# Designed miniproteins, single chains, continued (5): the designs that were tried, part 86

Each design is a single chain, and the fold is of that chain. pLDDT is the mean over its residues in the fold that is shown.

## One batch from the design tools (miniprotein)

Design m19170
Fold by ESMFold2-Fast:
Order: structure tokens, then C-alpha cells, then sequence
Structure m19170 (fold): chain A 80 residues (1-80)
């Protein structure tokens, strides 16, 4: 499962009001990003998780949007 897929699933869960499911998808995305050594993705995903745990859905969405953009940019980079 890709980071982008987990981020999309987390966004869908948040739109449905399912914070618990969103957190599980974000935690999976974080684990994948940590294993890949992508510190920029790790930081944005950690900020999203922290904001969501604090009940700050707007801050969580901002960091999640940024994480999604980074993951998308990684996915469209040509394999050398």
C-alpha cells in the first residue's frame, strides 16, 4: 500500500467524520514514510496526527494536504 493511498483514505475518513479510521491510515502512512527515510513526509504526517489527536481538524487537514502533495510528487517522478 502506497503513502498516497493511505493519505487519500485518511481524507475520506475525515470527510465522513471518522477520526479513528483517519488516524489509523495516517499512522500507516507515517510508518511507510519512516521506512523510506522521507523526513519531509514524516514531519507533515506527524503534524497531521498530532493536530487530529488534539481535535484540530483544520490544522490536520492542512498538514494532510501538504503530505498528499509530497506523496503525489514522489509518485509522478520517473523511475531512473
Amino acid sequence: TSILEEVVDALDALRAGDRETALRHLERALKIAEQAGDQELVEELRRAIEALRAGDTEAALEHLRRAGQIAYDRSITPVA
Scores: mean pLDDT 80

Design m19171
Fold by ESMFold2-Fast:
Structure m19171 (fold): chain A 62 residues (1-62)
Amino acid sequence: SEGEELAAKAREALEAGDLETAREYLAKLQDLIVRLLAQGDDEGAARLQAEYLELLAELKAL
């Protein structure tokens, strides 16, 4: 899915130490979460929000 691809790209960037690219993909993930909520996909949004928060915590720990 689009969300899984964005999360994978954010994680890849974090593992590479590319914080700029990681922030870009996290921003795209956040935008997708907002779009899913607007479309009534609460379950999909909640799943991506959990992944987003984990990735954001990893970014902040660096």
Scores: mean pLDDT 85

Design m19172
Fold by ESMFold2-Fast:
Structure m19172 (fold): chain A 77 residues (1-77)
Amino acid sequence: MSKEMLEAETLRSLANAYAGIGNVLLSQGRKEEARESYLKAAELYEEAARLAEKVDPELAEEFRKEAEEYRKKAEEV
C-alpha cells in the first residue's frame, strides 16, 4: 500500500466514525450536531478521494459518491 493510499484509508475510517456519530446524534434528536458530524464525514471523504485520485481513480470516485451522500444527509436533517 502506498503512503497516499494509507492516508486515504485512514481518512475513510475517520469519515465513517463521524458518520456513525451523526447517526447516533440524529437518533437522539440532536439534529444540528448530527448535521455537523455528517458534514465532517463528507469533508473527510472528499480529502480521501483527492489522495486516492493519483493511484486509484475508481476508488476516488467511490469516495466522492460517499461524500455527496453525507452532504445530502446533512442537508436533510
Scores: mean pLDDT 87

Design m19173
Fold by ESMFold2-Fast:
Structure m19173 (fold): chain A 82 residues (1-82)
Amino acid sequence: MARKKAEELKKKALEKIEEATRAAAAGDLERAEELLREGERLAKEAVELAKKAGDLKLAEEIYKEVTAKALAGRPAFEAAVA
């Protein structure tokens, strides 16, 4: 079940990062930072669970998807702090 939990946490992490990007785009930096921290914690938990399950491919996929999502949102954060 660790793999299933890792996939569930990945989905939640991606949702939080997307919400953070929307908050940043709206100019709500406090909310955006809070949501981004929540997403990062969920992503870390997901990667650790995937590693513990021996599913290194899943761990790599989680890391890549979360990193790509965060990078895609970076312009909104940069615009919000300008």
Scores: mean pLDDT 79

Design m19174
Fold by ESMFold2-Fast:
Structure m19174 (fold): chain A 70 residues (1-70)
Amino acid sequence: GPKEEAIKLLEELAKKLSGEAKEALLRAIDAVRAGDFETAERHLVLAVLLAPEHYEELARAGRLVGEASR
């Protein structure tokens, strides 16, 4: 479902990132797994600010997180 797809996409993105951007993404993954979608969204916004070159993939993950919250 959307939750599993979001986690998989975020895990693949985390492999491409480093430093604070990777840490933000790992926190977003943990929040999604816990069902804390508001916290996940905050960490995804931070990841976008730190790694804007991955905006399109992060935005897609954010949409899947939004679908999973419903």
Scores: mean pLDDT 84

Design m19175
Fold by ESMFold2-Fast:
Structure m19175 (fold): chain A 81 residues (1-81)
Amino acid sequence: DLVERAEELVREAHRAAVAGRLEEAARLLEEARALLAEALGEDHPLVQAMGGLLALVLERLGRHEEAAELRRLAEEAAEKL
């Protein structure tokens, strides 16, 4: 189950973030987002929510361009309704 695997990755990402391993947390959240997109489609609300969490971690890492792209994709998905 891709959704169940994504949930496991989110738990791992939370542990990494709490430990200050933001690069690892970003990697795990991107992997979880990819699995959710594969299972549910890129425009699904859960995929967009995961993208939002990833964008916050990327901002804290100074990876502003990647964070901005995730927000742009979320806006594009919202326009399709």
Scores: mean pLDDT 80

Design m19176
Fold by ESMFold2-Fast:
Structure m19176 (fold): chain A 108 residues (1-108)
Amino acid sequence: SAAEAARAGGLASAAGGGAAAEAAGKAGVEAGKAGGAGTGAAAAGAAGAGGVAGAMAGDAEGAAGAAQAAAGAAEKAGEEAGTEEGKKAGKKGAKAAEEAGRAGAAAG
């Protein structure tokens, strides 16, 4: 039924969003230590926003696009930190955003 499909989508989106938020938090802490407050916040924000957007989109194309954009933003923010720790934090955030987007796409 449509109600069952919507319920399954909601559960998948919630799971994806939770994982993204957790990873974004960790990435933000690491990027903040390595690259300063602005860079860390940008990396965490990008990862979190992408994860949520991807999970919430519930359609394959929208979720994939949102995840890719957020992943790119997080990675670049980490690179802008100019430290190895910042780059790792950015990549970790990017992976979290991609996973959340894939979960949202699967739910759609």
Scores: mean pLDDT 53

Design m19177
Fold by ESMFold2-Fast:
Structure m19177 (fold): chain A 93 residues (1-93)
Amino acid sequence: SERVIEAVREIAKLAKSDLPLEEKRREVERILAKYGLSPGTIDEHIELVRDQIAPEDLAAAYNLLRKLGYTTPDAEERLTEWLESQGLSVEAP
C-alpha cells in the first residue's frame, strides 16, 4: 500500500513535467517496475488507496495513466466520480 502511494506521487510529479509523452511512458514503466507494480493492475491498486493520496496528485497521475492506456473503463468511472466529489475534474475520454 505504501509503495502504491509513493508510485502515484512520483507519477504525479512526472505528469506535471514538460517531458514528451513517449518519455513519460518510459518513466511510468520504470516507476511501476521500481515499486513492483504493472500497467495491467495499477488502476485497481490506486482505487484501494485513493483516500490516502492528495486529490490533486491523484488527478495528475490518473490523467497520465489514462492517456497512456493503463486504465480500465470500470476503474475510470469510479475514480472520476471520486475525484469530482473532491472538486476536481479529469481529462475527458
Scores: mean pLDDT 79

Design m19178
Fold by ESMFold2-Fast:
Parts: sequence; C-alpha cells; structure tokens
Structure m19178 (fold): chain A 77 residues (1-77)
Amino acid sequence: AAEELARAAEEHVRALMAAAGEAFGLPEEERERLAERLARAAAEVARALAAGEVDEEAIREVERLLEEALARARAAA
C-alpha cells in the first residue's frame, strides 16, 4: 500500500517532468535530475500519507519545493 502509492506518485511526477522539460528545451540530463528529485519528494509524501503522518502543512511544503525546483530549472534553461 504505502510503497505502491509511493511508486505511483514517483512514476506520475517523472512523466509530468519529462513532458514539461521537453517543452522548455532543458538538457536531457538536467531534466532527468530534476524529475528524479521531484519524484523522490512525491514518493516520500505518499509514504507519509499512507502512514497517516502528513498534514496539510507538509503538503504545502512539498508544493513550495516543487515551485523552487521549477524556478531553478527555468533559470538554467
């Protein structure tokens, strides 16, 4: 259950970042690194949710990290 949710979240975020990265013309290696970092963060949130440990504030923290990562990716492109 927890690992299944984590894997699904990881795969979903990785696919989204691949599509977004291609649209912005980021180098493949940078796209892969950003996708991996965001996918890992999503997997951790999914595991915590399955354990009943994540509240709304933790979800907002992940959203802020995703926004920061996207801003850095745009600056690097």
Scores: mean pLDDT 69

Design m19179
Fold by ESMFold2-Fast:
Structure m19179 (fold): chain A 56 residues (1-56)
Amino acid sequence: SEEAKELAEKGVELIKQGKVGEGAQLLGDAYRMAKEAGDEEALKAVEEYSKKAGLG
């Protein structure tokens, strides 16, 4: 689930650039990938990235 973490990092980068919708979409994709893999560490990382970006 390194792919999920990479997508989350790209999502945060887009949000920092003001592309909030595109960044939120990538964070959602990252969350889905981590959940399908059953990778709780990746899920936690994606949630932390989302909260840091102000998405919840």
Scores: mean pLDDT 79

Design m19180
Fold by ESMFold2-Fast:
Structure m19180 (fold): chain A 147 residues (1-147)
Amino acid sequence: SMSALMQQAEQARRDQENIRTAATETSTGLFNLAQGAKLLTQLYDSLKPAFDDLLAAGTLVSSAVDDGADLQRAFRYAAQVTQRLADLLKKLGLEEQSELARETAQLYQQAADALAEDAAKGLEYARKAKTKAEEFLEKAKKYYEEK
């Protein structure tokens, strides 16, 4: 019926708005992580690959906005790259920055998993990840300035 088609169209519209917002929030968060990593690369050359990968992940997420399967893969890649950043930071003894990166990676993975079933839940995880990425950048700035 027309009513059922209208309900499906409205839900698809809301899902697409939530997906686009989640992609924008995630891309912004990845660029914040990259800026923090860039500051820390001036002290630790071993972080340079993580900086490059975070920029690539942010670009992939922003370019995949209108394809749900590509976007889910981009979010998983973002989680993988951010987890590698966390692992490198832990090896360097940067425990606070490592924990924020690890939490951000987990939230990107949760967003990837949620996007297939609940776009609103995916957005919730993406927004939490953006907040953690902003905290990471602030911690990276403070650490860099105190050297």
Scores: mean pLDDT 88

Design m19181
Fold by ESMFold2-Fast:
Structure m19181 (fold): chain A 54 residues (1-54)
Amino acid sequence: MELPRASNPVDAAIRAVSLRMQIIAEQLDGGSQEELERLRKQAEELDELVKELE
C-alpha cells in the first residue's frame, strides 16, 4: 500500500536531530527528567518515521 505524504525522510531526520539537540540543551540547563524523557520519546517517534520512509 502506498503511504500518504506525512513526512519526507529528510524532514523527519532534521526534526529528530533538532529534538536530540533540545534534549542536550535541557540537560545543560538543568531541566527536569520528565521533560528530557518527553523529548527523547518524540525523537524516537521521528526516528521510526525516518526508518519507514527509507
Scores: mean pLDDT 67

Design m19182
Fold by ESMFold2-Fast:
Structure m19182 (fold): chain A 64 residues (1-64)
Amino acid sequence: SPLEEVRRRAAANPEVSDRLLELIGKDEITDEDIARLARELGVTPEQARALVEELKKYLEEISK
């Protein structure tokens, strides 16, 4: 999966992990937030957004 590489990069970088937690907690995620995350991970903005959305869904599932 393309997201597997993105997840691996996020796990390897503590600064990116902190930013992911910050973004997941936001009610509104801006295109600038996504662009910054994509730059830090070295991936496309679409891949960065997909990762954030996947993690948000994961949090919704574990809260049930």
Scores: mean pLDDT 75

Design m19183
Fold by ESMFold2-Fast:
Structure m19183 (fold): chain A 64 residues (1-64)
Amino acid sequence: SLKEIAARCYEAMELAGLPEVVTREQAIAACKEYGLVSEEEVKELFDHLGKEEVTRAELLAVLK
């Protein structure tokens, strides 16, 4: 589900020490690094949000 993908993306970004605003490419790289989410799942999440940059708060909003 998108909630599961968003949760794992958030964790990967935390582990990678990324800033509050992250690009699609940074999110893909972090998720691949930690093996938490596939590139295709990250793309699906960003397509759903309709953005090339997201905040961690926006990812948390998907979880609720």
Scores: mean pLDDT 80

Design m19184
Fold by ESMFold2-Fast:
Structure m19184 (fold): chain A 97 residues (1-97)
Amino acid sequence: PSPLELDREVVQALALIAIAVTRIAARHNPEYAEAYKPVEPLLDKAGDAASRGDLVTAAEYLRQAAEAFEATGHPDLKEDARLYRRVAEELEKVAAE
């Protein structure tokens, strides 16, 4: 396997893991659950796109999810938004290769 293939798989896996962690947190934290509700459809679309290898579409939905989290003003969600933006940037980079 080439380094480029491994990098692509790793970034795709990181996107799916980040989405899964957010879903788990939403089930156990009521404040997080309220902020998650408007973002859930965006994360579902991002996860579906990433699972299909559509990295550009996955990145776009993760950016939209980050903007929605930032709009809540919740400090923990601002950090999650930063993670989503970083993952989206890496997805865009490997998609361009």
Scores: mean pLDDT 79

Design m19185
Fold by ESMFold2-Fast:
Structure m19185 (fold): chain A 86 residues (1-86)
Amino acid sequence: MSVVKDLIVFDNKSKEEVEQNVKKVMEKWKELPGVISSSFQVISDSQGLVKGEVEDMESGKKVGEEVQKFSLEIPGVKSVKSIVEE
């Protein structure tokens, strides 16, 4: 079992806008094969975190790639850092 973490940085968003956008990312995770669980946290008015448990490292790499692509398509996203851990 592996853990995937996406740190998403927004340009000048409110906490409410960050929450709405990271929730959308979390819902996208639930659609992906190999995802066991997903959760989100609003860190600041410009940062959100999405975490999930996946079946294995290979699934984690695929989830991280798809979520990074999806997150970068959200208006106001400045950067996304994806980390996959065993």
Scores: mean pLDDT 78

Design m19187
Fold by ESMFold2-Fast:
Structure m19187 (fold): chain A 60 residues (1-60)
Amino acid sequence: SEEARRYIEEGKRLWERGDYVGAVEHYLKAIKAAREDGDKKLLEEAEKLLEQLQRDASAR
């Protein structure tokens, strides 16, 4: 899914800028798009990125 991949890319960019809320929103949109498209690979990638983001934020 091109849409899910774009949301993942935007989420990564926002997290690099310190925008935690924006990154979470975009990873959630990526999960939704990948799920709607049946794209298992992008779904797993987006879920892992969201988990990493939440762990990093909790460790600070």
Scores: mean pLDDT 83

Design m19188
Fold by ESMFold2-Fast:
Structure m19188 (fold): chain A 66 residues (1-66)
Amino acid sequence: DPEIEKFIEEIKKRKEELKKRIEELEKELKKNPNDKELKRELLEEEGLLALLEAFEGYAKKLLEKK
């Protein structure tokens, strides 16, 4: 299962990149609270993060089962 472990590490790396993007978008939204485009981008990135977290959870369950 080192392949699944490497996959989990890759997902963690992508999540960290996404979290940094979300943080930057939140900072920009504080400067421009009525910017609809920034709000949309933030929601899209948050959605992607949720999907990656679900995928990481599934991969971890696969490691625990065998």
Scores: mean pLDDT 81

Design m19189
Fold by ESMFold2-Fast:
Structure m19189 (fold): chain A 88 residues (1-88)
Amino acid sequence: LPEVMDLLYKASLALARGDYETAEKYANEIIEIGKKLNSPYLLALGYLVLGWVYYQKGDKEKAIEYFQKALEYWPNLTDAKKFLEKLK
């Protein structure tokens, strides 16, 4: 758990700096941890970060796809749902 929180923090800093490749790398690491632990919540968090990465890169279609994946794993992820409504 502390490992995932550290990755989320690092991904957020990378996004703030416009370092989308680094943010995407950390998002994928969170997804791999989620797969190993069979945690739908961690999978949702990783896909949420990927959605934010592609949104910031201007790839609206991929952003929508990843936000939808996040909600598939964790339907109560309000931020992903709210952002999808903006992107429609």
Scores: mean pLDDT 84

Design m19190
Fold by ESMFold2-Fast:
Structure m19190 (fold): chain A 58 residues (1-58)
Amino acid sequence: GQIARATAGVPKTSDEELEFREGELLTILEEVDENYVLAENAKGERGRVPKSLLEVVE
């Protein structure tokens, strides 16, 4: 999958969303819709992430 860097940190607001910090590297698994991707963190946790907060690095 593509590797992306988070441009901002987001606290967990629902069970569908992935919690991450600014500068965290996430693996993009698939596109959910026009605004969100399904991503996985280094711990193997998966959830929805806003595309606007991701910068692709690979």
Scores: mean pLDDT 78

Design m19191
Fold by ESMFold2-Fast:
Structure m19191 (fold): chain A 80 residues (1-80)
Amino acid sequence: SSLQKQLQQLDKEYREEWEKIEATSKPEEQQEFAQKLLLEFAKRSDPESVEQLEKLLEEAKKKGDEEAVKLLEELLEAAK
């Protein structure tokens, strides 16, 4: 969905690191690194990134996209 596309843009810096990991790491390591990067992004997001995640959560709730709501709530909770 468009909301998930916007969410992916929020982790642009982590996406670059993920692409490097994907190119150099074995598949079994890639999944662990992906989860670690997403958690680090959520915890270390700047205020602008957190505000954008909150905006996406509001839009997801308005549209009734339960999957997007779950993903965004998990990221915001990890960011604390």
Scores: mean pLDDT 61

Design m19192
Fold by ESMFold2-Fast:
Structure m19192 (fold): chain A 60 residues (1-60)
Amino acid sequence: MELEKKLKELEEEMEKINKEGEALQKQSNPDFDKLKELAKEFEEKLEEMNAIREEIEKLK
């Protein structure tokens, strides 16, 4: 359950990052540095999520 909770939290955080990035892109002068920062955070969370999924699969 702890790993499943962590996975759910990461999915929610990634969704928030995605929505924030989309909102920034809709601005007439988007902050590209912020967009790069968000993309990096998204990739880091995706990597952590994949590691957790592998751990869950090993427990089956």
Scores: mean pLDDT 79

Design m19193
Fold by ESMFold2-Fast:
Structure m19193 (fold): chain A 69 residues (1-69)
Amino acid sequence: SDEALRLLEEALLLYHMGRTEEAVRKYREALAIDPEAVERYLARARETSRHEPVEAERLLAELQALLAA
């Protein structure tokens, strides 16, 4: 959903700013709305851009690892 994608964007911004606990919270909220939010976010980004969002993919993987800890 668009709401889940917005929450992922907020999580990425917060994580980039060093606000890790808030980033993980927003990431968890996004996954609660749409468990496939990360996959959908990356798929949409690839369709709208000729360049893969490598930094976003890396940051999302880091957030996933933090959520699993």
Scores: mean pLDDT 75

Design m19194
Fold by ESMFold2-Fast:
Structure m19194 (fold): chain A 70 residues (1-70)
Amino acid sequence: SDAARSGRAAAEAGAAGDVAAARTGGYEMHKSGLQEGNEEAAKYGYLAAKAKTAEEAARYGRLAHQAGDS
């Protein structure tokens, strides 16, 4: 799904230390999650979009990716 792909991108960017890219992926995951009716993906995507550190962005991006595949 679009949500799963965006969540994966956010997780990979966050793991690489790119907070800005991870936040962008989190926002796209949040948007896709809302459109697909996946409440959990939307929630974790929003948290990834608001992350202040690379570690937080990677964690929420991974959770969003997992939720997007459900």
Scores: mean pLDDT 78

Design m19195
Fold by ESMFold2-Fast:
Structure m19195 (fold): chain A 61 residues (1-61)
Amino acid sequence: SAEEQAQLARQFAEMAARSGSAERAIADLRKAAEKYEAQGKHELAALLREIVEEMERRLAE
């Protein structure tokens, strides 16, 4: 499901942030969201964009 895929993406993003790879994870998730949006997977794309926004907000601190 979209929620399960988003949960896995969130776990990936959290691990990447802890290892100092947050910027790369943001770029990867942003590209994934664009790809899923283009495929009509709007719910998953929206969830991935929310994860990106949360990560960017944390990096701005």
Scores: mean pLDDT 82

Design m19196
Fold by ESMFold2-Fast:
Structure m19196 (fold): chain A 75 residues (1-75)
Amino acid sequence: MAEEYIKKGEEYASEGKYEEAIKEYEKALKILKEELGEKHPKVASLYYAIGELYKLMGKYEKAEEYYKKADEILK
């Protein structure tokens, strides 16, 4: 289930549709948090992916927030 949303997010990101990609990653993130817990490495990977998309959109403050969420899990 989460994999379907990750795949859609990757597809949108490859098309330059960053806002749509983020929405799909957020759906995957919700599922992974419920299935694996909020501190799981896969959750950190999605936070990092969302951060990278915000950076590509020039939204550096939002990118930093998501990078910090990923770092907090993987420290």
Scores: mean pLDDT 84

Design m19197
Fold by ESMFold2-Fast:
Structure m19197 (fold): chain A 90 residues (1-90)
Amino acid sequence: MAEEARAAALEEIDRLDKEITDPQEFVRKVLRVIGEHLDRLPLPPSVKASLATAAGLRLVGLLIEMEEGKVTRQDIVDEARGILDTAYAL
């Protein structure tokens, strides 16, 4: 079921947050997880491409803001979870 796949995706993000200390490596692996889960969804290719692009721009933007001291690592985690939550709600 889509809900079980969504729960698994969110659990993967939580696991990566616990295991990966480096924020750049965390964002890189999170983007891979998002891409893999988007590929599994029965969405039009244009929607998948748009979501993947938006995820990349948003998470990299937050990474830069975190390096500037404007946001926390938790803000990046929350955004990654929100992206997956939105994708599975479509």
Scores: mean pLDDT 81

Design m19198
Fold by ESMFold2-Fast:
Structure m19198 (fold): chain A 99 residues (1-99)
Amino acid sequence: SQDELEAELRRLVEAGLSPQEIAEELAKLVPGETISVVVAEIPEEQIDKVTAELRALGAAVYVEGNTVYAAVPESRASDVAAAIVKNGGTVKEIVSAEA
């Protein structure tokens, strides 16, 4: 579920895992699906809007300062990146994993 993925995403980010390690651990919760983790910097004033848009796309989202972590099926990663860029954000990294 999105709530389960968001809770796990938060724990993995707070534990200091790399985006690739985060993607690998999240993929274990959704066997048979390739999971992408998008890491981006968002202007502070756009954070609430961007996180709402990413959740509407089905992303599990965690925010640390102005850095946003979004986990989605790989097929949705381009939509997530586009929503970030549209709102003045900068995509820093996109990584994928499957279990």
Scores: mean pLDDT 88

Design m19199
Fold by ESMFold2-Fast:
Structure m19199 (fold): chain A 60 residues (1-60)
Amino acid sequence: LVGARVRVLEDYEATSPEELSVKAGEEGVVTAVVDDEHVEVLFDDGRSGVVPKSVLAVLD
């Protein structure tokens, strides 16, 4: 999963300071696996943060 290209499927509002708020259609690359439900993503706009796997689609 690290290095995978991902796309946000639905808008998500961060519930903690470690999480990133994202909008549907944003794309990025997984930089780390945090736990079974969360990954760290570097988005194409330069923002980075933790996002739930449930709101992401893997593009590869």
Scores: mean pLDDT 80

Design m19200
Fold by ESMFold2-Fast:
Structure m19200 (fold): chain A 82 residues (1-82)
Amino acid sequence: KPIEEAKSLLKKALELYRQAKKAYENGDYETAIELFKQAIELFEQAKKLAEKDPRAKGLVDYANKLIEEFKKMIEELKKKLE
C-alpha cells in the first residue's frame, strides 16, 4: 500500500522533471524552477512513504539523490535570474 503510493508519487515527480527540463531548454527559467520545486515535494512525499518499508531502501536512496540534484539545478537557475 505505502510502497505503491510512493511509486505513484515518484512517477508524477519524474513527469514534472521532464516538464522542467523542457522549460529550461526553452529559456523559461522561472517555470523550470517552479517545476523542479514541485518535483522535489513529490520526491520527499514518496521518500517518507517508502521509509516505512525496509525493502524500499533503493527507492529512498534514489529519491534522495534526485532531491539533491534538483536543489543544485534550482540554485544554478536562480543565479541566471539574478
Scores: mean pLDDT 82

Design m19201
Fold by ESMFold2-Fast:
Structure m19201 (fold): chain A 90 residues (1-90)
Amino acid sequence: LQKALDYLRQGKYEEAIKLFEEELKKNPDNELALVGLARAYLKQGKYEEAIEIAEKFPDSPSAVRVKAEAYRKLGKFDEADELYQKAKEL
C-alpha cells in the first residue's frame, strides 16, 4: 500500500491505481485504498467515479475533501464549499 501512496504523490496515477486495485482484491473495504483510488480518479478527471467511492465514507475528512474537489471541478462551487467546511469540522 505504501508504494501506491508514493506513486500517487509522484503523479504516477496509473501505477497507483493498479496497486490500489490489487489491495482491494485482498481487502475490498480497505478505506485507505478506496480513498487513494478516489484521489487517483480525481487527478485523472474521473470525477463521478471519485465521488461514488468517497460517498462510502461520509465521516472521513479525506473522503469528504475528495468529494468537495470533484464537485468544484464539476462547477458545483456552493456544494463544494459546504463539503470543505464539513471536512474541516470532522
Scores: mean pLDDT 81

Design m19202
Fold by ESMFold2-Fast:
Structure m19202 (fold): chain A 77 residues (1-77)
Amino acid sequence: MKKNPKEFEAEVLVALALIYLYLAKQSLSRGDVENAKKYAEKAIELARKALELADPDSPVHRQAEEVIKEAEEIIKK
């Protein structure tokens, strides 16, 4: 079974967004607020692109929304 190109692209974008979110949290744990915000901004950018490509009922869509929520909390610091 081969996924359609948009669904695959959305999954890749969410995976990258999660990596940036992880880097943001790791930077924040070290007191590096500047780099934490930069990584969080990248996570939001990638997750928003994934939301545009993913079906609303998909796990990918839900995961992208969670990434945006967590990354926005980092930016507010």
Scores: mean pLDDT 82

Design m19203
Fold by ESMFold2-Fast:
Structure m19203 (fold): chain A 88 residues (1-88)
Amino acid sequence: VKEDIERFKQLLDLAEKATTREEVKFLGNLAIEHLKRVAEKYPELKEEFDKLISEIEKVMNDPSLTVEEQKAKLIEILKKAIDILEKL
């Protein structure tokens, strides 16, 4: 759990420092891959994490959102993932 939480915290730090759409999209894809890996390790979280994955995919594919808005929403989703894991 600690290693999985630390990886999400690293992604959160990178997301806060991201300045381009390409950087946000890249980090969103890394977040999806990490969420999938953690859900395989903790099957009880699969339903919650599948919802977070869907939220990231929706945010990254929404052409009405600015880079700053996509970044803010990605940060919010990453914080939710960390909170869920810290409660295990």
Scores: mean pLDDT 84

Design m19204
Fold by ESMFold2-Fast:
Structure m19204 (fold): chain A 71 residues (1-71)
Amino acid sequence: MKLPKEAVDAAVEVVQKGAGPEMAEDLRRLIEEGGYTLEAFGRAAQHIADKYGEKGRKAAMEAFGVAVELA
């Protein structure tokens, strides 16, 4: 499923406010590289969790929830 830009922007904003701009930029880049799909978001969330640990996992889970709610 393709995510609307508004859902991606809202999800990235959640990560930026909760975990900082570096993690937020990584998430946006990975979603863009994957073509703005829910599957790309899932892969991006796993990458963020692997790279940033528990903080990344929590931020990615919250962001994923926001993206799904707005899609």
Scores: mean pLDDT 82

Design m19205
Fold by ESMFold2-Fast:
Structure m19205 (fold): chain A 97 residues (1-97)
Amino acid sequence: MAERLKEEVERLLRELEETQDPELANRLGLKALELADVLPPEEAMRFLDEVLDRLAEIEARATDLETQIALGVAQVAVASALVATDPEAARARALAL
């Protein structure tokens, strides 16, 4: 189960980098949360941190307001999951946003 979710999240990230489709950003946020829920806390924390970094890079290149909003929502969802996993690491991350 976790392996399929990880593959789907990685696929969505690649497609989002290419297309900047706001629907993909929303789906990515939800799938990242599902994956975090099934991973051990240490693995979930590293995974969510990597996803958050990649989402921030995509947002920096986004030119469409709808896509920027969707990426912002996805980043908030991923950051919220990270807070639940490791509050101290998440706090440092949130201050960098």
Scores: mean pLDDT 74

